# Designs tried in a protein design run: designed miniproteins, single chains, continued (4). Part 60

Each design is a single chain, and the fold is of that chain. pLDDT is the mean over its residues in the fold that is shown.

## One batch from the design tools (miniprotein)

Design m14052
Fold by ESMFold2-Fast:
Structure m14052 (fold): chain A 60 residues (1-60)
Amino acid sequence: KIEELKKKAEEYESLANTWKALGDQYLAAGDRETAHQAYVNYAKALGKAERYRNELEKLE
């Protein structure tokens, strides 16, 4: 359903932003290992959000 795909896209976009902010914060604190893990999660969430957005664009 279109509304479900939109909600998932928005959810992953929000999750990606959260991981990016956490990564930036950990990097500033000198915790490079945790920052790296956060950026990996950011990239994964962003990729999922883009896939749901692409599906929405094809339907609308």
Scores: mean pLDDT 83

Design m14053
Fold by ESMFold2-Fast:
Structure m14053 (fold): chain A 66 residues (1-66)
Amino acid sequence: GPAPELTLEQLKELVKNAAEKFGLKYREEDGVVYVEIDGKTYEAKTPEELLKLLSLIGEYQIDKDA
């Protein structure tokens, strides 16, 4: 896959670091990651969901720099 070495824990840390870097609200509750992007709260708990959320944070940064 595109991220063969990334564990669930590593993906959570990447999402947290990206959210903190861009000043987004991050929380983790009962193993679920929540990030607020453009007034919407996104939930991620699986590796695929975390990768998608990380991608959305990147998209948000591109749109914000317009």
Scores: mean pLDDT 75

Design m14054
Fold by ESMFold2-Fast:
Structure m14054 (fold): chain A 99 residues (1-99)
Amino acid sequence: DPEKIKQEALELIDKHKVTSFAVRYRPVELDGEEILIITDLRIETEDEAAAKRLKELLEQLQAKLEEALRNGNVEEAKRINRLIGEVLSAIADAAGTKE
């Protein structure tokens, strides 16, 4: 469940200090909609296990996004892309980048 994955990620961000964050995107056009695919992701936290788990959760969301794209499910792809964006925004805020 993508919503549950997002919730777990947000709880990890709230509990652990993010010390470094960087992300790269590849745009994909599907049925006139732009979807941003993560191509590179770097996360550092004071607790290394938290950074590893956050990366795993984002990779799970990314895998679900890629599955939705393969199936031509634009609505699900947009939904998952929004959830990924919300998690990345929370990480950026926690890292003090405020992007």
Scores: mean pLDDT 81

Design m14055
Fold by ESMFold2-Fast:
Structure m14055 (fold): chain A 60 residues (1-60)
Amino acid sequence: MEEELERLKQRLADIDGRIAELQALKKTSPRKADLDAVIATLQEEKERLRNEISELEKKL
């Protein structure tokens, strides 16, 4: 369980990093709408991971 929790937290950190990079790109990119769609998808993935992490932490 703890190793799985560590992997989920790492994946969450990776998604957070990608969102930050895309938000930075959005400031200079002509494709703001496309970037917004990708960011929204990543934020949904982030929420799913947060819920999974929370459930695992409650069982520890």
Scores: mean pLDDT 80

Design m14056
Fold by ESMFold2-Fast:
Structure m14056 (fold): chain A 64 residues (1-64)
Amino acid sequence: LEEAAKKLGEAAAKAGLSEEEAKRGYEAVFNGDAEGAQRMAALAASRDAEAGKEAGEAYKKGSE
């Protein structure tokens, strides 16, 4: 969970998301809100496709 949250935050920053948006992504991962975490990954992908892909892969790996 922590590893996935960290990579989701890094991807959000790379995509130019605000610290507030990145924080919401972290909270979703720690609370087990898969839809919230996927929403953050989708938002990152809409601004930077590579960052969004990295976030999605990190979340899947952390969930296995």
Scores: mean pLDDT 67

Design m14057
Fold by ESMFold2-Fast:
Structure m14057 (fold): chain A 74 residues (1-74)
Amino acid sequence: MTVLDFLTKEVRFVGQVKAQKLIQALEEHFGIPDLSTMSIEDFKKKVDMASVGNIAVEVLKSSFHARELITALQ
């Protein structure tokens, strides 16, 4: 499953627009190009989950939605 597919299908309250914004922010923070097509398992191996959570709060503007993302990633 790709990161984009994971965000749109497995994470509650994250649609295509929010998924794309989140992917862009993660790409910029971690320096990973084309994150949307990367496998979710490769993504999880390359990133720090605490940083992902912090970025998700900023992008989604909701600690609740960010928690849903982190729960789905675990």
Scores: mean pLDDT 82

Design m14058
Fold by ESMFold2-Fast:
Structure m14058 (fold): chain A 87 residues (1-87)
Amino acid sequence: SASFKAQLAAGYLEVKKKIAAGLELDEEERKDVEEAEKAVEELGLSEEELEKSLELLKEMDKAAEEGVTSPEVKEEILKRAKEIVEE
C-alpha cells in the first residue's frame, strides 16, 4: 500500500534527520532504518518526496487527534500521498 510505504519512507527521513543532528539511535530505531531504507529504495523516492510524505503523515495524525473526520479532508490527504509514491 502507498500509505504504508510512505509511512516507512517518512520514518526514514525523520531518523536520517536525527543522525544528521548527532542524536543517538536505539536498537529499535536502527532496525526501523533498515526497513525504511528498503522501502525508499523500492519506491525510488528523493529526499524531497520523503519530506512531502512526512508532512502528509503529520497532517493525517493531526486530523485524527483533533477528531477531524471530514471525508473530503481524508480523501485529499490520501490523494496527495498516492501522488508522492505513484500508486
Scores: mean pLDDT 62

Design m14059
Fold by ESMFold2-Fast:
Structure m14059 (fold): chain A 84 residues (1-84)
Amino acid sequence: ISEEDVKKAIENVKTNKITDETVKILKEVLETSKDWKLKLEVLEAIAPTLNPKLVEPLRPLLEKLTTDEDPEVAELARTILRHF
């Protein structure tokens, strides 16, 4: 996944253009990325939208992220899950 693909996926979340490809890219970032800032940016895009098409496929990863080493990532993941 390229940085361009990730940026486009985040933009698609913010503009409510959620596709299966968008979900796949975000899932891969949250699952495999060691960059806590990138994970935080993805979660910050998801949090105001709370679109079930995003959150349901990402739920197992969001649950895992509630114990992330970065406290900001962990707190935002818990916040998103509280609205489900």
Scores: mean pLDDT 79

Design m14060
Fold by ESMFold2-Fast:
Structure m14060 (fold): chain A 65 residues (1-65)
Amino acid sequence: ILEEVEKLAEELKGGAGGIAQSLAEALKQNKVSEEQLKYGLLEAGKRAKELGEDEGAKKLEELAK
C-alpha cells in the first residue's frame, strides 16, 4: 500500500498529490491507523475529483478498501 500511495502522490497534481504525499510519510513513520489511512485516501480522492483527476480519484478509493 505504501508504494501505491507514493506512486499516486507523484501522479496527482495540486492538493490531491499533497494529501497523498503526507499520507505516504505518515505510513513510513508508522503513525497512521487503518481507519486514518482509509480516511486520508478518501480525502485525497475527493480532492482529485474536484481537480478533474477522475482516474486518480478511483485508484485512491480502491486503496481505501
Scores: mean pLDDT 73

Design m14061
Fold by ESMFold2-Fast:
Structure m14061 (fold): chain A 100 residues (1-100)
Amino acid sequence: SLREAIEAGRAEIKADLEKEGFTDLLPLVDELTAVRLRIVEAGRATEEELRRLAELLREAARRILEGLLEKGKMSEEEYEKALEELEAWEEKVRELIAKL
């Protein structure tokens, strides 16, 4: 079922994050999954749920970028550029959701 696929995906993502040392992201994965399951159960997404998904995805991406910087896999310049791109993406997504 779709619910079983979502739960299996959560478990796989959490295992991958633990392997890479992103254990601080595990609660965000749980929150993202909870919103996804509510949408699936309702058969529709509200503007609030779409905004919450965008917020959770942005926060997850930000923390991954921080982890990459801390591990020396990313320079401070690359990190700052990636953060600017995340902010631009979030603003664009917010505008798109507002048009729904």
Scores: mean pLDDT 78

Design m14062
Fold by ESMFold2-Fast:
Structure m14062 (fold): chain A 107 residues (1-107)
Amino acid sequence: SRAEQEAFLERLEEEAKRIIEEEFKKRLEELEEKAKEARELREKGDPEAEKLEEEVLLETVRLSYEITRKALEKLGAPEELLERIRELEREGKSFSELSKLLEEYLA
């Protein structure tokens, strides 16, 4: 049901927040500092800005996949779902494609 889907998504969000605080806080802080550096380089017209922006984007996507998989594993998601998520990550799919997969799985 829709209520069961919403309750699962709320639990997923809560577990993700917990995982971030316990395991990913330092990596997210380092990523935020790198993103700030990229913005400062862009404002100065530095050609290095594009490369750093791309690195920030790639690491953001990677962290989003890692956090989501770990949260789903803690919630007892089946291995078939976890493997499909790993396939999306290997194919370089955006977080929006991951969100679509989760919506399809919960439907």
Scores: mean pLDDT 81

Design m14063
Fold by ESMFold2-Fast:
Structure m14063 (fold): chain A 63 residues (1-63)
Amino acid sequence: ASAAEAEEVGRLAYAEGASSRLAAGAATPVLSGNKALADQVVAQLRAAGAERAAELLERLTSR
């Protein structure tokens, strides 16, 4: 995934009410391709109500 896609996940998460820390952390699984980290962050984004960011992260880090 691209840096622009990672930035978009973080921006969307912040816009949907996720904390700055969670929004910043959402970029990491996109850039690293770490599926376990992605699954953890998706769960945290959904718990924060950042549904669109969670969906985008799942799509970018899915097989």
Scores: mean pLDDT 78

Design m14064
Fold by ESMFold2-Fast:
Structure m14064 (fold): chain A 65 residues (1-65)
Amino acid sequence: MTAAEKAAAMATIANDANALNLITQAQKNTILALIASGTLTNASLAAILGISTATLSAAIAAKLA
């Protein structure tokens, strides 16, 4: 996967989580800022979402399918 495809999948996951009220808009904005700066890691995204890195990896794979 390209870095751009992974970034798009992560942004979609953050937007979906916010739409489902699983995270706040402030948390979503933090994730999007980290994507824009190129500093977002799977571990940091999983921590903000309150899920395991394994669950996040599965969610990213689902968005890219």
Scores: mean pLDDT 78

Design m14065
Fold by ESMFold2-Fast:
Structure m14065 (fold): chain A 63 residues (1-63)
Amino acid sequence: SDPLAEELERRFLRLVNTDPRFRGRPVGDVVAELKTDSALRREVAAALGVSEATLSRFLARVR
């Protein structure tokens, strides 16, 4: 597997578990919201230190 993709996944899961907007929610529900809310997706991409394109490609691979 790609080490950079694995690091992004670890950082994303940490964010989902710690951010008050996402913690306690199923990861699939958070992913679905990020796929439909471009403003929220932009904020999450910035928080993870990646481009929106990188986050969108990552989200396409998770459920």
Scores: mean pLDDT 82

Design m14066
Fold by ESMFold2-Fast:
Structure m14066 (fold): chain A 63 residues (1-63)
Amino acid sequence: MKKVIIVTSPDREEAIAKGEELRKKYGEEATVIPTTLSKEEAEKKGKEIAEKTGYEVEIIELG
């Protein structure tokens, strides 16, 4: 079963760095999406992805 991880930070470089770390950790088991969205917008996007794909969505807030 595939998982989607959304990483959000007000610092784009921080979000990208954490996203790359998670991609190395999970490989093909997770799709990692770095973003600068607010937690609320990231949660909204996560719900849309979960509904369209049926995958589990995890949100990691940095900052």
Scores: mean pLDDT 80

Design m14067
Fold by ESMFold2-Fast:
Structure m14067 (fold): chain A 81 residues (1-81)
Amino acid sequence: MTELEKTEEYIEILKEYGGVTPYGEDIETESGPISIEELQEEFDKVNELLGIKSTKKVKVTSPEDVQSIISALARVLEEEK
């Protein structure tokens, strides 16, 4: 599954549930680890700011998953203005 395919999948989840909360273990990358706890905190802040009370928990396991979920959130926020 490509980053684009994952982004489309996360956009559909966001549209269905209104919000997502990423979870999982930190992801090792060539440029250093991606902290899933920090990613979760940022998504929690966005969800709170948007008044979202129910979120879909989405397991992230790769850098592509992280980039795709961030891209999906950005695109949904652009649509909501």
Scores: mean pLDDT 74

Design m14068
Fold by ESMFold2-Fast:
Structure m14068 (fold): chain A 86 residues (1-86)
Amino acid sequence: MAAQRREARELVFRALEALAEGRREEARRLADEAAPIAREIGDARTLVELAFIYEELGEEEKAKELLEEAKRLGGEEAIKELEERR
């Protein structure tokens, strides 16, 4: 659903902003809210962005799980594209 995708991306954007400002606890809460929405809609790009956020937060297992799910959704090209833009 477009509305759910927009909500998940807004949460991810806010989580990335919180990480950049050192607000790690807020970033974690926002990522935890976005993750179930991204998984429900199967948005590989949002799952990859969430995996990056969890990696920065030290949540290695959560990051790995989300990255593997994104790969299963055909997100290998999306993962490469994001890495090329880093």
Scores: mean pLDDT 78

Design m14069
Fold by ESMFold2-Fast:
Parts: structure tokens; sequence; C-alpha cells
Structure m14069 (fold): chain A 62 residues (1-62)
């Protein structure tokens, strides 16, 4: 298992990549929602800041 600090680092990187791809039109708002849900399922409570960040990006794109 990964330490929580490593998981938090991974979440920051994944979130940054997803937001960049969304801004460049490589991820739709629907795909961002799917990414947020996947992150929540895999990382649980540690994912909540990342999920909130992606949900804000979805709102910005719609």
Amino acid sequence: SLDEEVKEGILLIVTAIAKTDARKGRLSPEELRETAEWIREKFGELAEPAVADLERMVAELE
C-alpha cells in the first residue's frame, strides 16, 4: 500500500493533468466527472480536495 502523503502527491499530479487536458479540449466535462468519481472510488476521503477542484473545472467549462 502507498503512504497517504504519496497518494496526496499522486492526486495533485493527476488533477493538474486532467485540468490541463480539459482546458485544451482533450477531456470533456463528462470525462472530468468520470475522472472525479474514479479518484473518489480509489482514494476515498483523501480525494475530496481533488474531486472539488475537478468539479469546479466542470462548472467552469459548462
Scores: mean pLDDT 82

Design m14070
Fold by ESMFold2-Fast:
Structure m14070 (fold): chain A 108 residues (1-108)
Amino acid sequence: SEALKLAEEARELLEKETEENKEKAKELLKEATKLELDRAQAELKARGLSEEEIERWREEARRLGERVSEETGELYLMIIEALVTGDEKLKEEAAEKIAEKLVELYLK
């Protein structure tokens, strides 16, 4: 998939850990994540999504915020809202935050 190719290119860049490579890897991971969010949103739209499912996901995000961290709960809510509404700006913001976390995990 296109997303997988972008993620693999990002991984290769991070092997040398320069600031330029970190910034490029983040942009590639952001693009890869946005493609996956677009795919997930299209799948949810095709199968239909109940109000009960949406409310349950929002509750799960709130519990993650309490149990893990406020940042984790906020990111989960942002992902849910992006998938439910298809809001392009929310998808971009969620993709940015996910990309930042992926770079952190790769370099640790």
Scores: mean pLDDT 84

Design m14071
Fold by ESMFold2-Fast:
Structure m14071 (fold): chain A 89 residues (1-89)
Amino acid sequence: TVQGLRDLFMTMANYALGLGKQVGDKEVVELVEKGIEYAGTGTVEGLREAARLFEEAGRLAEESGKSQLLRDAVYSAAHYARQMADAVG
């Protein structure tokens, strides 16, 4: 269900937010927070923008090399955001 995908997205997004703050990756934290706001709109356009922002955050987390768990959590959240966009659209 869309609600189940939303719950998975929020779990991974909040996990990524906590990890990003813990390792001091400010750029990743800002992108994650912005992505959560866009996902909160519940629109197809908002969910697609959330997925894009989380994908960019994942790329930056990979480049910074501060945490593999952060990279994986961010990319997982991006995947769930895309699945929500597909389910709503």
Scores: mean pLDDT 87

Design m14072
Fold by ESMFold2-Fast:
Structure m14072 (fold): chain A 59 residues (1-59)
Amino acid sequence: SRREEERRRLILESASYGVVAIGGAASVVVGENPEEARKEFEEALEKMDEYERKAEEVR
């Protein structure tokens, strides 16, 4: 149903931001662009949490 699709989409978006956060953390560690990577990491974590919360609300 549309509601199940919406919830799944929000979960996938949360998961995709989780992957971005992992990539950002790795970039901070390897030091290629640590300042920008740290910012992206923090933003990705915030987005991940936001979409996870929205997915729960759709239930």
Scores: mean pLDDT 74

Design m14073
Fold by ESMFold2-Fast:
Structure m14073 (fold): chain A 60 residues (1-60)
Amino acid sequence: SRYEELYALALEYLRENEAKLTNTRLSLDEMAKRLAEMAYELDLSEEQLRALLDGFVADG
């Protein structure tokens, strides 16, 4: 499903950037689920989701 594709993309991206996420109360899995759900609800493209993930990781 589209949600599963978005979830997999978000989870992989967050895992690759885990060292930059120093102050999270959420697990990578929980963050990926929430970001994927938001992207799914807003009908975001993969490129738009990657931009959102870049911003999220940059803000730490």
Scores: mean pLDDT 77

Design m14074
Fold by ESMFold2-Fast:
Parts: structure tokens; sequence; C-alpha cells
Structure m14074 (fold): chain A 97 residues (1-97)
């Protein structure tokens, strides 16, 4: 139980840090992007922020000992961050084209 809790807290922290890096990348891309790509960057930012919200909820649930529910939220948070990273990559390709 304690080991599962510690692993979930570590994973949640990694998801939050990945989301923060993605938000910084999106901020940098926004400075380079034409207006036509701004909706894609806005969506990426929304998705990354959702990833942080879900990962933080996972941390709270893990601290409460609700390991099963915590795992679901951490996985969902990671999925949102993955989608945000795809949006950022698509925008970067659009800028280069």
Amino acid sequence: DQKQKEELLKTAKNVIEAAKLTLERIRQLRAQAPPSLHPLLDRGEELAKKGIEYAKKGEELAKEGNIEEARKYVILGGSYVGLAQMAASSAEIGIAS
C-alpha cells in the first residue's frame, strides 16, 4: 500500500512537470506562430492545464489512501498531457511549413 502510494505520487509529479514543460513550449511557439495556429496552441494549453488538474486530484486521492481512484486520475492526467504535446508538435510543424 505505502509503495503503491509513493509510486503514484511520483508518477503524478512527473505528469505535472511534463505538463509545465509543454505549457512553456506552447508559450514559446505562440511567439513564432501565425494567427491561424493560435487556436491549436490554445487547445494544447487547455489540455495541458487539464492534465495538471487531473494529476493533482490523483495526488490528493493517493494521500487519502484511495489508490484505485488515484490511479485513474493520474492516467487521465497523463493522457491529457500527451494530447497537449501532440498539439504543440503539430503547431511546430505548421510554423516550419
Scores: mean pLDDT 90

Design m14075
Fold by ESMFold2-Fast:
Structure m14075 (fold): chain A 68 residues (1-68)
Amino acid sequence: MPSREELLERLIAESERGIRELAKKLGLSDEQLQKLIERARARIREFVAQASDEELAVAWRLLEHERA
């Protein structure tokens, strides 16, 4: 299983990528985009800090599936 730190980095990177793609489609301003990214980073950090090993394994499986 990957480290909690590695999963945190990957979840933040993937979330930021998804938010940027969505922002392009919706024509969001840079200010709106930045607020969404900040919110996502805060939520992901909180989740990873509190998550069980089982929850982290599920998150990692989803990231590996997206990569494949």
Scores: mean pLDDT 76

Design m14076
Fold by ESMFold2-Fast:
Structure m14076 (fold): chain A 81 residues (1-81)
Amino acid sequence: SRLAEGIALGRAASQHLADLEKKADEYAKNGNVEEAIKYYRDAAQHLIDTEARLSPQHAPRVAARVTEEADKRIEELKKKA
């Protein structure tokens, strides 16, 4: 069913998002700001793409929020570089 497919996709997407965020955090911890920024952007885009697929009705609001949060984190990292 569409619901079961959505649940499976959501679980896989959540795991991939967690993996991207862990990589971003490790690069940030090691002072590799450029790689950390790339992975945070990839994590944000993955979340936006996943919401567009699983919850199209909420996708624009989620995209705006996720983009703002990612941009703030990236600015904070750049100030430390």
Scores: mean pLDDT 77

Design m14077
Fold by ESMFold2-Fast:
Formats: sequence, C-alpha cells, structure tokens
Structure m14077 (fold): chain A 58 residues (1-58)
Amino acid sequence: AMEEGRKAREEAERLGRQGHAAASAGAYEADILLKQGKGEEAKKAAENGIRAGEESGG
C-alpha cells in the first residue's frame, strides 16, 4: 500500500511528462487520482496508458 502508492506516483509523474499521447492522457488521469489519494487507481490508469501506447506502436 504505502510502497505501491509511492511507486505509482513516481510512475504517473514520469508518464505525464515523458509518455506518448496515449500514455500522457492516462498519466494525467493518474496524477489527478494520486492527488485525491487513490494510489491504486492512479497506478492502473498509468499502466493502461503505457499499454495502449506500446500496443499501438507509439
């Protein structure tokens, strides 16, 4: 929980600043969720953004 929350925050921040279009959209949603204290939901949003970007080939 605590460790996962910190990891999700770091991942979401990196995605929001350096991700592809799909990953950036997911990262913005993840950042909002993190600010609301919803670390697990934020992590899922960030991961979905990464997966969509990677599967689309960029």
Scores: mean pLDDT 65

Design m14078
Fold by ESMFold2-Fast:
Structure m14078 (fold): chain A 86 residues (1-86)
Amino acid sequence: GKEEIDRIVDEAGNAVLEISKLVEEGKTDEAVAYLKRVLDEAPDEVRPLIEVFVALHKKATPEVLEAIIERFPDSKLARKALEKLK
């Protein structure tokens, strides 16, 4: 139902906001560890949203994008975002 979809979107959005905060604070290692943990623990429906939101985030670092590529090897969005930073 709608409540389930709203929770999935909120969970993915909150994860991306926390990753962005850690990156802005210079805590890149903590951001990568948090991302990997969230991807391991997240439901199947949430993981693709996290991949898209992180890959499209204007302040995503190479380390964060590489962590996404490790979990989503076929992610064209994350690969293109990483190439733009090189």
Scores: mean pLDDT 76

Design m14079
Fold by ESMFold2-Fast:
Structure m14079 (fold): chain A 86 residues (1-86)
Amino acid sequence: MKEKEEVVKRVIEELAKLMGESKKEVAERIVKKGISEVLAELTDRLREAGDEEGLFRLALIAMKLTVYGLSDEEVIEFAKKFLEEE
């Protein structure tokens, strides 16, 4: 359970770097839209830019969520908790 929370915090940090946004803005997007829509929107943006390295980094983030068995609902709840702590 603590490991899942740390994974979500790391995912928020890596997405913030890829998006050029703050960790708070990324966490707010996840709470509003869910992680699946956030990943889909970023995938489209990186494909349009021809950013193959960014797409690979995004695939690693998605794989990490899958490996730790994180559902969209669990990611939203941990993102809410992150916003309370930040």
Scores: mean pLDDT 82

Design m14080
Fold by ESMFold2-Fast:
Order: structure tokens, then sequence, then C-alpha cells
Structure m14080 (fold): chain A 105 residues (1-105)
């Protein structure tokens, strides 16, 4: 399914982030955007159109995602630098997925 393909690409982006390969992680994030039919411009327009209440809810989701990434990294024995890389990738994934949801509304 499309969701299975996205999940596989997310896993690859996380693995690249854990290895410190930021360009490789960015390529996988770009593939997720392409697969979901989203451009950076469309994502930016969606976020620019959010109400203050929607933005506050999104910011709370980002914080929860960052906390989850830290817990994951700690459980896996990752370095603080690798943990930060994973958190960044997971935040970008959340941003892409949330934009997809808003575009489908």
Amino acid sequence: SLDDQVEELVGEAIRAAEAGDRPKAERYLQKIKELLGLTDEEIDEIYASLTPEEKARFDALVEGTRAGARDYARAQGLSPEAADNVARVMEEVLRIIYARKKKEE
C-alpha cells in the first residue's frame, strides 16, 4: 500500500539519520514528498494557512514526536548527536504527513 511504502521510506530516513548521513536522510524525505504528491511550496502554503489553534496543536505534536524520538534513541543506545538527527527526521516526517492530511481535507 501507499502507507507501507511511506513507512519503508521513513525507516530508511531514520537509519540514514542514525548513521549521520544527512544528505541521504534528505533524499528519503524528498522521496516521501514525491510519493505523496507534495511539493515544498504546497507544504509551506498549508502551514501558512493554519489558524493559531491548529498551529498550537501541530506544535504539541512536534514536541511529542521529539520526545518519542529521544525515548527511541535512548532505548537503542544511540549517541546524543544521533538522537538529535533522528528527532529532526521524525519532525520532518510529521510535517509531511500532517500537510498530506490537511491537503486531503
Scores: mean pLDDT 85

Design m14081
Fold by ESMFold2-Fast:
Order: C-alpha cells, then sequence, then structure tokens
Structure m14081 (fold): chain A 65 residues (1-65)
C-alpha cells in the first residue's frame, strides 16, 4: 500500500499523515497538479525517484478506478 511505502522510506507518522491527506485530495479531486506537488515533497523528504514513481503510479491507479 502507499502507507507501507511511506513507512518503509522512514518518514515520521506526522509526515505520513500530511502526505496521505494530500494524496486523498488528489484522488478526490482527480487533480494531477496536487499529485505533482506531493511527488515534489516526497523527493524533498529524501525518497528516491524510483520510490516516488511507484507511489505516483499507485495514486494514478486509484484516480482511474
Amino acid sequence: SIRDLLEAAGLSEEQIARLLAGIEKAIEEKNPVILKIVAKELLRLGMSEEQVEEIVRLVEERIRK
């Protein structure tokens, strides 16, 4: 799950909660701009490009379904 990937990256519970709120907003609004903002924040927090790409892929799958 997306949460499991964020936990595996060593993010704090507060960081995870904030990021999940942004992800849920992107899904609810079907808004790719919010998803891009979340992806940039994940990179700033030190996640690898590969980890961020996987999270973006999972979020895009939820937006499509």
Scores: mean pLDDT 81

Design m14082
Fold by ESMFold2-Fast:
Structure m14082 (fold): chain A 62 residues (1-62)
Amino acid sequence: SAALEEARRLLEIPGEEGLRRLAELLLQSTGDELKQIRALLDERLSPEERELLNRLGVALSL
């Protein structure tokens, strides 16, 4: 899907900016696309990056 390809593209961006964009993408994603993106991120990100991603998602949601 376009969202999954976008997630792969964003994973190439190092540091917090890439993770922030991934958090925004997760907030806009639903259903099977959200599940696929989460599975990809669990595979590709370190535990530290996943923790930061979760914190950024919470911050974006207020």
Scores: mean pLDDT 82

Design m14083
Fold by ESMFold2-Fast:
Formats: C-alpha cells, structure tokens, sequence
Structure m14083 (fold): chain A 67 residues (1-67)
C-alpha cells in the first residue's frame, strides 16, 4: 500500500499537491480529492481498494507529501 501511495505522490501535479494540502482540515474535501484522484491515477485507485476509506487515502498522501 505505501509503495502505491509513493507512486501516486510522484504522479501528482503541483496543483493537485496544493489542493490536497489545502483540504487537510476538511474531511469532505479530503474525500472528494481522493475520489477525483482515484479516477485519474491508477495507483490511488488501487490504494483505495486496499485501504477502503477515501479520507484515509487522502491523509496518507498528505503525510508522504510532508516527508
């Protein structure tokens, strides 16, 4: 799962990265962001299938962006 999330982070545009970081305090925005990214980035969709939670996927992507 973490490898899929790391692959997804490498595929994020600067705008997508900023959008995720801006959404960090809004659970609804996090779910929307993860859903939209899962439709565009296969690694996000695969991570979502394994994790089963849109907000958790978005939060884990943000955590990797902050490393």
Amino acid sequence: VEELLREAVEQLSEREKEGLLAARDDPVALRVAAHDLSRVIPAVREALELIGDLEEVARRLIELLEE
Scores: mean pLDDT 82

Design m14084
Fold by ESMFold2-Fast:
Parts: sequence; C-alpha cells; structure tokens
Structure m14084 (fold): chain A 114 residues (1-114)
Amino acid sequence: MVPENELQKLAKKLGLKSVEHLEVVIDIALVTAPKSTRNALAFTALALGLKLRDVAIAVALGKSEIDGKELLVKQAHREAFRKTVEEVAAKIPADASLEELRKRREEAVKAFYA
C-alpha cells in the first residue's frame, strides 16, 4: 500500500486539491492510457496480488516496488502512464470539485467500456 504522505505530495505536484482528487485522476488515466500500458499494469497487479489502483499510483509516484514486491512494469509503460496522469490532471480546473471529477471519471469509464 502507498503511504498517504506520498499521495498528498503527488496530488500537490499535479495541482490537485486532495488525495481523493488524485485517486479519481488515476482512475481516469487507467481507462485513457494506451492498451499495452494498461495491460502491463494489470499484469503486474495480478502477478503480485495487488490492486490495479495501487500499482497505478506507485507507477505515477515513480516507485520501483510496493511492500517489498518489485513492480514488473517496463520503463516505456511507466513513462506512458505518468504522461497520461499529467495530461488528465492538466485538463482539470484548479477549483474543480470532487463531484465534478467523479462525474468525469464515470463518463470516461462508460466511454471506454461502451
């Protein structure tokens, strides 16, 4: 599990109000990232018995491991995911509410699985 202080630091770096805003941004990035990158994150989560969101957050933070388990994500996929997270965050107004972000996440997920 990723420490809350690291989540707060990343949220601030991306201009987001809270860790909850960051979690919504990560969820949007997980459905908008390239399929090969999404597959690499999903494979790592399954192989290590971790939640996909936790792997995604660790990659966004630049971590090589979670709880002593090495992340099996190639550099190209790590960079592609970080770029996707930064692009999603950049499109969010600094004063956007958590409810507005959750609505954006719901639309992104529906569009992806439609």
Scores: mean pLDDT 82

Design m14085
Fold by ESMFold2-Fast:
Structure m14085 (fold): chain A 82 residues (1-82)
Amino acid sequence: MKKVIVEVETPSGEKIKITIEEEEDGKLKVEVEATDKSTAEELGKLAEGIAKKSKTAEEAAKKLAEILKSLYPGSKVKIEVE
C-alpha cells in the first residue's frame, strides 16, 4: 500500500495536509486537513478530481503540489512518500 502526503504552509501560517492513499483495489483515497474549513472543502474537491485522473498516489501528489504552489505563492510545499 502506497501513501503520499502533501503538506503546505502558507505565508499567513495556515497549514494544509493532503493524504493520498493507494487502496488494494487500485483506487486513490484522498483526505484533506486544513485550519480553515472552507479551504479544506475546496482543496478536497480539487484533490479528488486530480486523483480520479491519476494512476498513482505519487502522480496525484505531484500534480497537486504544482497547483498548490500556484494557488498559494510563497508557501512551503513538501511531498512525503511512505
Scores: mean pLDDT 79

Design m14086
Fold by ESMFold2-Fast:
Structure m14086 (fold): chain A 65 residues (1-65)
Amino acid sequence: MSEQEKFMAEAKRNLEEGVKLMLEGDKQKAERLISQVVADTYEKASDKIAAELMKYIEQLKEEAK
């Protein structure tokens, strides 16, 4: 697995866990996980990975509506 694929997989998993924690009421832990994913994306992500991650975040938000 490429480093980009590994980063994407970890980011998606952390976002899913963050959403789950938010729904369970653990808002501080959820915000920490989501903020970490966003920070890592700004530091490390290629244009392709950033675009796919942003699309995934939009999908999660749409499902939460």
Scores: mean pLDDT 73

Design m14087
Fold by ESMFold2-Fast:
Structure m14087 (fold): chain A 62 residues (1-62)
Amino acid sequence: MEEEVQRAIDELARERGLSKEETGWLGQTANRNKWSAEEIRENPEELLRQAEELRREAEARR
């Protein structure tokens, strides 16, 4: 994952008060769906929604 993408995720996590686990799901989602740092900063709500969906799918499968 590019440094800029990781920085955007860390910034979003800080602003929203996310846990380390929640921040991890943002990272996995951004990497899987090829999010850019700019896209994360412009549309954080959509990334959060996709990360929540990915987390639920992973939990349901296990």
Scores: mean pLDDT 80

Design m14088
Fold by ESMFold2-Fast:
Structure m14088 (fold): chain A 85 residues (1-85)
Amino acid sequence: APVPQEVLEEARRLAEEYNENKSDEFVVYIPKVPKEKLIELIEELAKSGDYSVVDVEEIDGVVKITIRKGADKEATEKALEKIRE
């Protein structure tokens, strides 16, 4: 799938901006990417300790990512399991 790394970086930047806009939870839509790239994105967001991905869903060639403020390893693991299964 020809999705540039720039798209994944843009999704992360949007997530950070939405968090600054005082939302407990927000949704980001990105183009469909391979599972491995999506896993990398989720792990990178979680490494900051400021964000946690709580849900991921593929909808008609688009990936819907639900992000919550705060470090939550359990939520991140559940989101990763959903991608694999």
Scores: mean pLDDT 70

